# Designed miniproteins, single chains, continued (2), part 20

Each design is a single chain, and the fold is of that chain. pLDDT is the mean over its residues in the fold that is shown.

## One batch from the design tools (miniprotein)

Design m4667
Fold by ESMFold2-Fast:
Structure m4667 (fold): chain A 71 residues (1-71)
Amino acid sequence: MSPVEKVLEELKKLVDELLEQGHSVREIAREVVKKAEELGEKYNLSQDEIDLILNEVMRYMRELLEQRERS
């Protein structure tokens, strides 16, 4: 698994955990950005790779929220 895929999976898991705990979208977005910066530094990811990961995680979060609102 690539470093990009590892970071993406870890951030998606973080979104799931924070949503289950009842955190707001704003709080989750802050934690996701912070974690993405930390992991990006750890794995020497480029800014472009971090931006792609953040876009994908935010898309995932929106899909989960739409499912919850329609349930």
Scores: mean pLDDT 81

Design m4668
Fold by ESMFold2-Fast:
Structure m4668 (fold): chain A 52 residues (1-52)
Amino acid sequence: SVAEAQAAYDAARQAAAEATREFRADPTPENFRRLVAAAEALRQAQLALNAA
């Protein structure tokens, strides 16, 4: 549903913001991988929302 897709997008956007803050505070390879994963999840959530 649109509501479920919107909730998933909002959650992914928050997770990407948190991963960005963590990487800026401690720029380790682990935190960079988490940032990349969060950015990909946000992109997928945006595509799903656009298709809903």
Scores: mean pLDDT 88

Design m4669
Fold by ESMFold2-Fast:
Structure m4669 (fold): chain A 96 residues (1-96)
Amino acid sequence: MTATLVSERELDGERILAFAFPGTPATRAAADQNIEGMLALGLPEELVEEARARAQALAPDTAVLLVASSTSVPGQKKFDPEALAARLSAALSRAA
């Protein structure tokens, strides 16, 4: 399975990345839990809906995962979206 970056936003010093990947019952359940968790932490619903719309434009059965990375802390390594997509793809392939 391959993950694709579909959205990148910066919100209050946090970099929010959205990855799309093939929707199976297992990947959809995991993605839905991730989104509910991010919404519970105060992520705007509009950002989630935008990411979902972009994923659906790629394929109708895609799931979406959100990842937050702090950009406000000096000296912290920033997450590399390509490296994260590669790691997510490897994890999804292992779960299949």
Scores: mean pLDDT 69

Design m4670
Fold by ESMFold2-Fast:
Structure m4670 (fold): chain A 80 residues (1-80)
Amino acid sequence: DEIRKENIEELKKLIKELEKELGVTVEEAEEILKKAKSFSDEKLRKLADLVMAKKIIEALENNKSVDEIQELLAKFIEEL
C-alpha cells in the first residue's frame, strides 16, 4: 500500500526532527512523559507528538486500521 509506506516515511522524518529539536530519543521522551507534571505544556505536546509518531509507525507496520490507530492515540492522550 503506497499510502501506508508514505505515512511511515513521513512519521520517521517527524521522529528525527522532534528528537533533534527536543534533544531526546523516543525512549527518553516516554520516560519524561511518565514523570511529566514538571514540564511546560509546549514541551509536553512535542514529547507526546514524538511518542505518538513511534506508536503510529508500529501500528502501520502491523497493518492496523485508521480506526485502531485513532483508538491507540486516544488512549495514549488520556494517559497523559
Scores: mean pLDDT 76

Design m4671
Fold by ESMFold2-Fast:
Structure m4671 (fold): chain A 70 residues (1-70)
Amino acid sequence: MKEKIKEEIQKVADEIAATPFPSDELIDEYLKKIKELGKKSEPFNDVELANLITAAYLLLVGRRIDRELA
């Protein structure tokens, strides 16, 4: 279970990284996925999972800022 969550977080992060100028709808979709994965990871109290979720979230925030400044 934990490994599946880690793989899903990495997949979402990769998708965000591959999408330099996402639409508002796509940003909302990725935010929902990150929040869902965050809730799924919470019972494990795992620093690695928490760091992966945080990294994905910060990458998404960066994409949103890039879009607003473009």
Scores: mean pLDDT 79

Design m4672
Fold by ESMFold2-Fast:
Structure m4672 (fold): chain A 86 residues (1-86)
Amino acid sequence: DDQWLAEFRARLERIRDRTLQRIQEALQAGDFARADFELGVGIGLLRIVAAVQKLAHPQLAQRIDQITDEQIDYLQQSYQQLKQQF
């Protein structure tokens, strides 16, 4: 369970980091609409992955939600910080 949760966290962190890279590329190009779109897609993907995994592992639902919410919060905070540079 702890090993699986660590692997789940690492998977969500990879999705988060790729989303942040896409956001940064959009902001550097001056495309704020694309940056907002990429944020929405990334958050949506994190939530879908979490929802599917909660169906497979209902006993871990609370821990899955906590890890997922942490990644979404980090992503939103990082996006606001990046926007201040532009």
Scores: mean pLDDT 90

Design m4673
Fold by ESMFold2-Fast:
Structure m4673 (fold): chain A 95 residues (1-95)
Amino acid sequence: HMSEEEFEVEVLEALILITLSIIKNAAKRGTLTDEDVKRATERIISLIEEIKKLDPERANKVIDLAIETFEEVKKIRPDMKAIDEAIENLKKLKE
């Protein structure tokens, strides 16, 4: 059975996945802005820092997933420099 800490990590991870899904869908629609990317990145970083306090191993896996998703978004919107900045900021969380 899931512990309280495991449940909290699942909730935090789900919020990150929802945020990434919103960004990817906005990219596909052509409605994604630099401010959207910055806001989503700040939110994801905050959520990852909370996961790190509970489960550092799982935080690293979530960072890798977020980077992979932003790389997919970059393929859809190669014009957006804010996505490159988001990827670099996420990579720094593993250091």
Scores: mean pLDDT 88

Design m4674
Fold by ESMFold2-Fast:
Structure m4674 (fold): chain A 66 residues (1-66)
Amino acid sequence: SDVVQQMLEDADQTAASLPTLSVDQLRATADQADGIAKRAESLGWHELAEKLRQLAELARQVAAEK
């Protein structure tokens, strides 16, 4: 699906920008990624759900290092 491909690309772009975000923005990004991942999982979009959970974990890690 073109939608899933676009969301995967958006997740990669977001991951690349994480070091430029504030701690509050990183926490918000992690929470949003977790929420979208749960929805993606319910739709059977397992690759996207896994990618977003990885993004959420990375955002929390970057926040902890600031």
Scores: mean pLDDT 87

Design m4675
Fold by ESMFold2-Fast:
Structure m4675 (fold): chain A 79 residues (1-79)
Amino acid sequence: ASLLEIDLGNVSSSKTFSFTNPSPSTQLVAIKGTTTPGATVTLTANGKSYTATADSNGKFGFLVAVPGNSTVTFTLKVS
């Protein structure tokens, strides 16, 4: 599957967005953003939770598989 990148920009506290995959094939989605350096970022998508720590430049990223012909809602929380 092709990789799709979504850049969220700066996320100060929380962000919610949805992605619809209209293709019958699974889409790999790379979610990128910035926040406070060292902050814990939690991504909840399709009943799963992922955690990352923002680096010294505030950068974080996640890789999520979105099934074919589906819509996934992504919720990010910064703590």
Scores: mean pLDDT 84

Design m4676
Fold by ESMFold2-Fast:
Structure m4676 (fold): chain A 111 residues (1-111)
Amino acid sequence: MEVAEAIARIQKETKERLKAKLIAAGLSEEAAEIVAEEAAKTAAQLADEEDPEEVRRRALEAAEAAVEFLESKGIKLSEEQKETAIRLATEEIVRTAERIREEVERIRKEA
């Protein structure tokens, strides 16, 4: 339960932070919410990956897929908005995956 609570907290923080950054970059609230939610979900899935290059590669793939999903829903983004959203989402996914991994390892050492 402690591990699940820590992951949920970190995911919530990442979602709120990334959503704010995406809105500041010119995305709509709806677009920012979708990208931020997918990023937080992907970060939790990547927390078990120890190879930083693989984490970054998969984070980039997930960020690109999230932007493509927005376009499939009829949400139109400029090329600059797409590039910015992919970059911001990738960076937040990588950072969040590392934070989750470190926190889970810390909890396991204390148990």
Scores: mean pLDDT 85

Design m4677
Fold by ESMFold2-Fast:
Structure m4677 (fold): chain A 93 residues (1-93)
Amino acid sequence: MEEELFEEVQQGIVDILLSIANLGIEKGDVEGAAETVRKAAELVDSLKNPDPEVYRRVAETAERVAEASKKAGLNDIAEELQRLADRYREKAA
């Protein structure tokens, strides 16, 4: 019960981090957006039973940051986040 409430709160924090990452992209802070997605992924990876929809949302945001990173010439970040997106899309299925 308390463990389930803790995980629900952590998933809520993930959604906030994804919103921050999307704002970072809009403002041209691609590196900050990438760091925020990494933090979101670390939280999701710490959960025992995350909602599959959370994996899908992280994957979608990671793909957006990867695309923005590639356009900015940050190829290592783009490759990292694309791999994260691919992995999380598979977990969402």
Scores: mean pLDDT 84

Design m4678
Fold by ESMFold2-Fast:
Structure m4678 (fold): chain A 61 residues (1-61)
Amino acid sequence: RERERLLARQFLELGGYRPTEEQVEALVEAARRRGLSPLEFASLDPEEVHRIVGGRPPPLP
């Protein structure tokens, strides 16, 4: 569990996000729901990852 959270946080941080613990937990749960390992976060639907991280669409840069 802790290892999955650390990997999820790292994945989100490498994507440029500053995730909360709740967002990290939600990403881990989404991956588990799909039967994915923590190394397979990139296989998640981008919209699902976006929803987990922001809950709202981020403004375009």
Scores: mean pLDDT 67

Design m4679
Fold by ESMFold2-Fast:
Structure m4679 (fold): chain A 77 residues (1-77)
Amino acid sequence: MAELYGQLAAHEIREEAKSLEEAKELAKGIVRKLHEQGWLSEEEAEEYLKKLEEAKSMEEVIEITREAVIKAMEKKE
């Protein structure tokens, strides 16, 4: 289940983002939403946001986002 949501987030970024910067903004939005839902702690959200800011490729953005979504969904069990 968590892996499916991670894959859906990855697909959304690939479909909607036209640039690396747009992909980072979409991914940051996903991370912030997961924190607002209580599925990521403030510390975890800040860590993923920092990783996204430092990402150098679309693939890195997608992988970081997938990891964050999986982490968030695991907390819901």
Scores: mean pLDDT 79

Design m4680
Fold by ESMFold2-Fast:
Structure m4680 (fold): chain A 67 residues (1-67)
Amino acid sequence: SSYTVEEIFEELAKYPTLEEVVLENGARAIVDKETGEIVLRQHPEDPSLIYSAVTDRYFDENGNLVK
């Protein structure tokens, strides 16, 4: 993917049921407003890595699996 983490978060935050929040560790996350479930979260130590609850994996903004 050619999207940056910033662009992904901005795009998802436009959905009426989704909201961008900042977690206690300073990492950014997208949550479902109705359930409170974390849909997508940024790695707390590396802002270029994002975690998806759907896949239970970290990957970079290009969609590559990161250990």
Scores: mean pLDDT 67

Design m4681
Fold by ESMFold2-Fast:
Structure m4681 (fold): chain A 84 residues (1-84)
Amino acid sequence: LEEEIAKLREEIAVLEGDAKARALVDLAGKLYQLGKYEEAVEAAKRAIEAGKDNPEIKEKALRLLAASLKALGKYEEAEKVEKS
């Protein structure tokens, strides 16, 4: 899992647009599985920005962002994300 995260970080550095957004969603999900919730929040936010023109990617990123915020006890921030 950590080896997959390292590979994703390298790929993200050279990718753009939807490909970068998809890699960031995968990264956020793997970070969430490892309990690295703050890093998952940052990856999900980057995925939302990179995938702004792709509704499916944006939806997945928003769900991961909300889940990660809840895991950190940031319920107010998670609620704002879910209502957006």
Scores: mean pLDDT 79

Design m4682
Fold by ESMFold2-Fast:
Structure m4682 (fold): chain A 111 residues (1-111)
Amino acid sequence: SKEKRVEIFIGEIEKMLKRVAEELLEKGLRAVANQVLVFGQHIVRRIREHADEIASLSPAELMQLVKDSTLNFIKALMPDLPADDFDYLNELLNKRQEEATREIEEKVKEV
């Protein structure tokens, strides 16, 4: 069902952003980690508000949108963030987005 598809998307997005935030904390980037978690709450709310449109996206399209939106959110709230720290966030999001996309693809085959 579309509802089950959206819940799978939300669960994998929350899991991915939590893992990214944990890795940022280990790197000492606590302020960035906190903003990633804040964004996670924001994007989940937006996905629920637009569930029908989101359910029509491929897992890859959705995860690319989540990555781009996360980077844009951090850049807007933390304009003075060092380029190396922003690049590290981008690297983490790329790695975890690939993993999350594969997990979503497997889970949505069952619904």
Scores: mean pLDDT 87

Design m4683
Fold by ESMFold2-Fast:
Structure m4683 (fold): chain A 70 residues (1-70)
Amino acid sequence: SAKEEELLKRAEELEERISKLEFEGKLTDEQKKELAKLRDEFIEALENKDYEKAEEILKEMEAKIEEAEK
């Protein structure tokens, strides 16, 4: 669906930011674990077609990424 494709594209953009933070050594082991958990929850939400939950999970991921980018 168009909504699923939109959410996957947004997730890909967030993963690029995570990769940059990992390369720059800006993520703690705890932050990596939290982001990994959110990735798993995002995939589960998409599998269940719960697009509202998937979008909220992406917002949580983005907030954690922005905190690490400070």
Scores: mean pLDDT 87

Design m4684
Fold by ESMFold2-Fast:
Structure m4684 (fold): chain A 59 residues (1-59)
Amino acid sequence: SVAPLMENLAALAKLPVPELARTLREVYRVPDGVLLQVLRLLTGSSATTLAALLKERPA
């Protein structure tokens, strides 16, 4: 069904980018090859911005 998917996507969109990327990889098992594209769709950010944020782990 579509409703649980939409609820999960809305919840994921509220996460900071590093936490969102970790959740997508570890919980939803998104392949690394498509991870940046999925992050772009959920956050609206550029691939360059997302790649930079994934390398910086804020305390």
Scores: mean pLDDT 66

Design m4685
Fold by ESMFold2-Fast:
Structure m4685 (fold): chain A 80 residues (1-80)
Amino acid sequence: SKKEKLLEAAGIIGEAAMRLKDSEKGSQLFELSVKALLAISRGDIEEAKEYLKKGAEILKTQGSEFDEARKKVEKLIEEV
């Protein structure tokens, strides 16, 4: 379902936030993950997608170890 794909994407952003936990970007990813989860809980699919897209853009700046996570988030968003 749309909700399941967005929940998976939010989880990926949250895991990336934990890997970057001692950085400003990690804090931003954590906030975006939480905001996406709240939007999903309200059924606000477009708002959730916007927060997840912002998370994917941050992952683009963090180096190649996050490329797989970023691509998976982008794919999940496109499928919704």
Scores: mean pLDDT 87

Design m4686
Fold by ESMFold2-Fast:
Structure m4686 (fold): chain A 89 residues (1-89)
Amino acid sequence: DRLREEIRRLIEELARRVYGDDEAEKVAKEALEAIEEAIKAGEISAEEALAQLRAQAAAIEAKETSPSDEEGNARLAALHAEFQARRAA
């Protein structure tokens, strides 16, 4: 019960990050049905499904943070400017 709710939440979060809010509900529903069928067939445990979804969420977050890290980009630009200033001296 609690594990299924957590799996549903993670699937919705993953779908939202990959497809956006409009497609997230539809994709999450299809993915949840596929995972529930796999658990019912004994192909994967609910705990294993949750662990795999958490790993995928972490990987997507790492990719999402990279292009939106304005502070990291500003820091790289500042380092490049410092390097150019030192080279000019």
Scores: mean pLDDT 64

Design m4687
Fold by ESMFold2-Fast:
Structure m4687 (fold): chain A 87 residues (1-87)
Amino acid sequence: SEELAALERLIAEIPQVEELLRQKFEEGKLTLEEIDQLKKAVEGAREQAEEIRRRATTPELREAADRLIAALDRLLEFLDELEEQLK
């Protein structure tokens, strides 16, 4: 399904986003404003993933949604750690 493909793509992109954020942090280019904006975007994506999970009619879609939610939760924890270091 198109939703399954979209979820799998998002899951694959999260580690790349984390690496880019780590690089920006190391270069002193990451700002608290950017972290706040990213946290809001991730929280929005998480809410959408939960909605997909609730209405999922296949095990594959539900599993992908669960994996995306878990990956987004880890990304939020990473953003919280970066935010604390920039304070």
Scores: mean pLDDT 88

Design m4688
Fold by ESMFold2-Fast:
Structure m4688 (fold): chain A 81 residues (1-81)
Amino acid sequence: SMAEEELKKAKEEIEKLNKIIQHMTVNSPNKASDELVEYMKELVDEMKSQGITTSQEFVQYLFDRLEEAKERLKKAEKELA
């Protein structure tokens, strides 16, 4: 059950991070949902609390979080196999 919960959390985080990156790097014709906007605000506040102040560092932080979430997903999948 714990491995299944980690799998679900990792998938949800990857999906949200991919949507944020898509909105930041591609001029998306679709308006972001209120839920996605709130998650983006939380990430920006978290980044600022860590002393990250440049747009380049913000983008790098998002990609680093995405890679970490992908690694957690792979680990959870192996635990369930």
Scores: mean pLDDT 74

Design m4689
Fold by ESMFold2-Fast:
Structure m4689 (fold): chain A 63 residues (1-63)
Amino acid sequence: SQSEIQELLDLARRYELSAQGFEDVAKDYQDLGEELAAQAALQVAQQYRAQAEAYRKKAEELS
């Protein structure tokens, strides 16, 4: 249904915004020389990106 597709796309967008936030945090840690903290933030960002992709794939399957 259209409403289910829209809900999945909204979830994907929210997860993408969370990923961008962690990518920005990782950049801040990198600028401070905190390499391990930067890598940890990037790993979290990657997890959010993967979840966003899963939601987009589910929306595609329903369309």
Scores: mean pLDDT 90

Design m4690
Fold by ESMFold2-Fast:
Structure m4690 (fold): chain A 74 residues (1-74)
Amino acid sequence: MGYVVRVTLKPEYRDKAEEVAEALMKVPGVTRAVVGDDGSVYIQADSLEAARKAAEVAMKHPGVEKVEIREATP
């Protein structure tokens, strides 16, 4: 089953959410990246390893405030 990574951006970088989503779509194992109504980026990954890799890449962006990983339970 998949994993979801929530990437929270600093308020001053909310307009960069799509740029962050595009960068994270390049990570192997990331199947989807969507900008939510709250201005956060939501990533779907096919494995925990892919989710962790996406979180690591996201944390390198200066506009990222925090990253949360959750298992996509059925």
Scores: mean pLDDT 80

Design m4691
Fold by ESMFold2-Fast:
Structure m4691 (fold): chain A 74 residues (1-74)
Amino acid sequence: LPIKPFSDEEFEELVKAILEGDVEKAKELFLKTTDPRQLTAAALIGIAAGKTETVKEVLSKELLDELEERAKKE
């Protein structure tokens, strides 16, 4: 799977889902992209906003491992 970054609007939707605590929507958006940099940036924004528990649920090791493997396969 090729690395394809989010558009600005898609990235904003991911950040909004994290900030609202919508774990399911945030997980769905994580699986729609293979750009780990944007996912990391969204996670850091969530942590800075006090949504650390939401970020931990979204960034489960299994989901991170899947995104990393998809990025490697390209």
Scores: mean pLDDT 67

Design m4692
Fold by ESMFold2-Fast:
Structure m4692 (fold): chain A 61 residues (1-61)
Amino acid sequence: DPRYEALVERIKREYGLSEERAREIVDVAVGWAEALGYEADSEMVERLARLFADAEATYEK
Protein backbone atom coordinates (compact mmCIF):
# COMPACT_ATOMS: atom_id res chain seq x y z
CA ASP A 1 0.00 0.00 0.00
CA PRO A 2 1.69 3.26 -1.14
CA ARG A 3 0.22 5.14 1.84
CA TYR A 4 2.17 2.91 4.24
CA GLU A 5 5.40 3.36 2.25
CA ALA A 6 5.18 7.11 2.98
CA LEU A 7 4.62 6.33 6.67
CA VAL A 8 7.71 4.08 6.69
CA GLU A 9 9.78 6.99 5.35
CA ARG A 10 8.39 9.38 8.00
CA ILE A 11 9.07 6.97 10.88
CA LYS A 12 12.59 6.33 9.54
CA ARG A 13 13.34 10.06 9.33
CA GLU A 14 11.70 11.20 12.58
CA TYR A 15 13.09 8.41 14.80
CA GLY A 16 16.46 7.87 13.08
CA LEU A 17 15.70 4.22 12.35
CA SER A 18 16.86 2.03 9.47
CA GLU A 19 14.39 1.44 6.65
CA GLU A 20 14.08 -2.23 7.66
CA ARG A 21 13.28 -1.36 11.29
CA ALA A 22 10.83 1.40 10.34
CA ARG A 23 9.08 -1.03 7.98
CA GLU A 24 8.85 -3.65 10.74
CA ILE A 25 7.25 -1.10 13.08
CA VAL A 26 4.73 0.02 10.44
CA ASP A 27 3.90 -3.62 9.56
CA VAL A 28 3.22 -4.36 13.25
CA ALA A 29 1.06 -1.22 13.54
CA VAL A 30 -0.96 -2.22 10.45
CA GLY A 31 -1.47 -5.71 11.87
CA TRP A 32 -2.68 -4.34 15.21
CA ALA A 33 -4.98 -1.79 13.57
CA GLU A 34 -6.55 -4.52 11.39
CA ALA A 35 -6.93 -6.87 14.39
CA LEU A 36 -8.72 -4.09 16.31
CA GLY A 37 -11.05 -3.37 13.36
CA TYR A 38 -9.44 -0.10 12.24
CA GLU A 39 -9.04 -1.23 8.64
CA ALA A 40 -8.28 1.76 6.36
CA ASP A 41 -7.86 4.13 9.38
CA SER A 42 -4.53 5.69 8.44
CA GLU A 43 -4.55 7.92 11.56
CA MET A 44 -4.76 4.90 13.87
CA VAL A 45 -1.99 3.10 11.96
CA GLU A 46 0.26 6.17 12.22
CA ARG A 47 -0.49 6.61 15.93
CA LEU A 48 0.35 2.96 16.63
CA ALA A 49 3.55 3.15 14.56
CA ARG A 50 4.67 6.25 16.48
CA LEU A 51 3.85 4.60 19.81
CA PHE A 52 5.94 1.54 18.85
CA ALA A 53 8.83 3.74 17.69
CA ASP A 54 8.72 5.66 20.99
CA ALA A 55 8.71 2.35 22.90
CA GLU A 56 11.81 1.23 20.95
CA ALA A 57 13.62 4.41 22.06
CA THR A 58 12.69 3.61 25.68
CA TYR A 59 14.02 0.01 25.40
CA GLU A 60 17.33 1.15 23.92
CA LYS A 61 19.99 -0.94 25.71
Scores: mean pLDDT 74

Design m4693
Fold by ESMFold2-Fast:
Structure m4693 (fold): chain A 105 residues (1-105)
Amino acid sequence: SAEVVEVDEGGTVVLSAKTNGFKGMAWYKQRPGQPPELLATTAPVMVAKEYQGRVSVSRQGDTATLTLTDLKPEDTARYIAAGGDNVLDFSSLTVLKEVELIVKK
């Protein structure tokens, strides 16, 4: 089952996942009833344009980390860490971690 994390609006959350040997790592965001959308990658480091300034991504050794700042209610979603060769194609990736994030008003 997915881990549930609750945070207050305006706060910061740090999500971490083990890379499980994958060089290509991606973080996807999925809102209820919507398909997963690419948020960030670690190889190369990229952040989706609409999240630049609020989201950062890093890799240290075998750990990929996603940091979200200035949290808004619309950041309430499932966050998915996935690894594989084609990080732009969610259906080809191995899901490594899922987190349900709830941003409280």
Scores: mean pLDDT 84

Design m4694
Fold by ESMFold2-Fast:
Structure m4694 (fold): chain A 94 residues (1-94)
Amino acid sequence: SAVVQAFVAEVQKILDAFIKDKSISVKETRDRIQKVIDKYVPQLKSLEEVEEVARAVNKLVDEAAKHLSDEERIQLYLEVATNLQYLRLEVLRR
């Protein structure tokens, strides 16, 4: 869907910025992704669209992780997993 594509595109930009700028922390990256989630949660129509977003975001994190130290990689995976769990719960609560 157009909503899923727009969501994934915004997360891609956030992760690209994180890879390019070493002054951006994993926490700031997590917070930026959370703002995208908050923006798009009301627009997602089904749990199927949520899982499409989750799969695409996990692929983006896998690609970003190739550019990171082992410590940053672990932290990014944990923080994004928390973001995606929040996304699932917020859509499920509707």
Scores: mean pLDDT 88

Design m4695
Fold by ESMFold2-Fast:
Structure m4695 (fold): chain A 86 residues (1-86)
Amino acid sequence: MHPPILRVDFSHLPTPSRQEVDEMVDRLLRKGEERGLPEDGRRGADVIREAARHGYPRDVLRQLADGLLGAIDAGLPVPEEVEPPP
């Protein structure tokens, strides 16, 4: 099946290890607790888990985690849902 949206092939990019995903999740949960926003930390962790499940490469997950950490640190809302990759 050939979708009309450009397909992103991540096979040439390094995939995150389970350990790297767990470390990103732990950082988000800890940042949420440090800021008094544990719910936002949990949502951020869920976003990372969903993106990893959908096969996002390590560098993309790292950028996403850094963005979520910055949002929590700034007191900005963390999105509850991640759209699946096209």
Scores: mean pLDDT 71

Design m4696
Fold by ESMFold2-Fast:
Structure m4696 (fold): chain A 65 residues (1-65)
Amino acid sequence: MSMEERLERAVRGGAEASRAGDVAAAASALHDLMKNFGLSAEEAARLVVEAGGDEEVARRAVARI
């Protein structure tokens, strides 16, 4: 799997978790994006929201990491 495919899968997972209202799972996805792809918390959250994630849950997830 390419790094681009891995990034898209991770972002999609974060977006799905945020839409489900799962702040802990969304925070875990943001942490993985930061660690594996060198993103800041703000950049990871922005990608999740752009992929159709919930903005409120993503904001709460950022506060956890």
Scores: mean pLDDT 84

Design m4697
Fold by ESMFold2-Fast:
Structure m4697 (fold): chain A 94 residues (1-94)
Amino acid sequence: TKKVKVTFKFTLEEAKPATVSVFNDGSGEATVKASSGKEVTVKGGETGELDEPAAEVIEVEVEATVEEGSDFVVRVAVHGAPVKKAEGKIEELE
């Protein structure tokens, strides 16, 4: 197994409360941390949600343990606020 970290940055058209949903297609648990300081643990194959306060920028960090040689897919969606720009970065840890 290896650890991977994916960071998503969402710039919103206006500061509105939003819900962030994260689908973990990893083989283990994912820890999801938002720039608000809210955190949730999402099991493999499950979706976790974070209710975020009004902000123009929402950053979401997903750290997961993945089986070596397997694909890792994380889907992140922002609900309740229009997204102007979305950016993502993937890093392998250890």
Scores: mean pLDDT 77

Design m4698
Fold by ESMFold2-Fast:
Formats: C-alpha cells, sequence, structure tokens
Structure m4698 (fold): chain A 99 residues (1-99)
C-alpha cells in the first residue's frame, strides 16, 4: 500500500503539472524502480538487478530507449543500490511523499 500511495501522489502531481500520459507513465515507473531498490536493499544483488532490468525494459518501451541507453540505466541504478547514502535519501523521499 505504500507503493500505491506514492504512485497516486505522483499521478496527481503529474496531472497538476499538465504532464502527458507518456510522461506520467515514465514518472510512475521511476517511482516503482526507486521503491523496489529501497524495499529490496537487503536482497542479493542478482535478485535486485533482475527486477531493475524488468522495469528498465518497460521504461525503454515508453521512451524508445536504445539497448545502450537501457544498459546505462541499469548500471546507474546498480550504483544507487550500492550507495548507502543515496539509499537513505531515497527512503526518506518516499516516506515524505506518502506522508
Amino acid sequence: SKLEKALEKVRKLAEELGASERETEAALLLVKIAYYIIENKDAPEEEQLEKIKELVEELGKLLDLSEEQKETAIENFKKIYNDEELLEQLEKEIEELIA
């Protein structure tokens, strides 16, 4: 339900900002990626990477990303997963978003 609340808030913010449907879908997918990273921070890296890869594949369909761009995105999310300070920041941002 925390993820559902975050998605609902982001959808409302996107509507208020006049974002397109595609922009809104991309924003919601980025929130899902952030949430999966935080919720699965204690999971094995291989399991975390598999979930991120699935979400990046969906993002690639929305934004017409090349294979190289998708690989770069996966590497960047993997770096965030291994950064304790960024993980704490993302967790705080998500909690504030749903408060």
Scores: mean pLDDT 78

Design m4699
Fold by ESMFold2-Fast:
Structure m4699 (fold): chain A 61 residues (1-61)
Amino acid sequence: MVRSVEEFNQLPLDKRRAFLESIGLGHVEIPEAPFADEQELVQKLKLNEGEALKLLSALSS
């Protein structure tokens, strides 16, 4: 399981998609650009509040 934005940035696109699918965010478009922090990742993926909470919970596990 991915535990940080830095780990997420280091994954190839297929593994980033698999991670997001595993937490219920498989519908989200993933840009190729690296992300500076969780807030930028949430904004760039265009997540709503509930989706952002899922992502942040996964990254804190």
Scores: mean pLDDT 75

Design m4700
Fold by ESMFold2-Fast:
Parts: structure tokens; sequence; C-alpha cells
Structure m4700 (fold): chain A 98 residues (1-98)
């Protein structure tokens, strides 16, 4: 994928995360955003300042959602299992039980 397309996709995903109120959709968008950012990092591109600001806001939204989900650890584990797979959910369950 072209660098310009990756930057555009990262901006679109970050904007969607900022506006997303459904935890499952928000974490699916986060997963896609991380994959796009990993591709950009491999190409050695410095991120545009506008994108960095959007990523900061998206990160704040993700943390806000995480803080709400931590209050219901069973729901958080179920969400992690659905998005990242069963092994990730098992690890999250162990962390939350301690």
Amino acid sequence: MEKEELIKKAKELAEKIIEENDPEKLFELKKELLEVLEELAKKGEELPEELKELLKKAGEKVMEMMNELIKDPEKLVELIERIYGKEAGEEARKILEE
C-alpha cells in the first residue's frame, strides 16, 4: 500500500475511534489502526503532525473506554477474546483476577 494511502487510512481510523461509542467496534478500529501504523513504521516515514494529534485523541478515547470496561472485567475479557483471540482473552483474565 502507498504511503499516502496508509496515512489517509490512519487518519480515517483515528477519526472513527474518536466518535465510536461501541467497545467492540472501537477495539476493532484500534487493531486496524495499529496494523496501518506498523506498516508506516516499517517504511521509515515520520507521521504528519495532524495525524499525531488525531492519534493522541484516539488514544484518549481508547483509554476512556478501557476505564469503563475495567469496571466489568468479564465483559472486557469477552471483548478481548472476540478481537484478539482466545489466548489473549485467557491472559487478560489472569491479569484481571490478580
Scores: mean pLDDT 77

Design m4701
Fold by ESMFold2-Fast:
Structure m4701 (fold): chain A 56 residues (1-56)
Amino acid sequence: MEKEKIINEFKELLKKVPGLTDEQIERLVNRIKEFLDKYPSSLPIYKKIIEKWKKK
């Protein structure tokens, strides 16, 4: 599912941030899941942001 794919990509990006613990990453990922469930229209926007971020 697109939502799960976006969440997994976001989790991988968070792992690259120095100083974040696994617990903090899990909390942020859960917050993003909640946000996407509440605002499904934001899914394409997050997808575009992740695509741009991966294109280094």
Scores: mean pLDDT 74

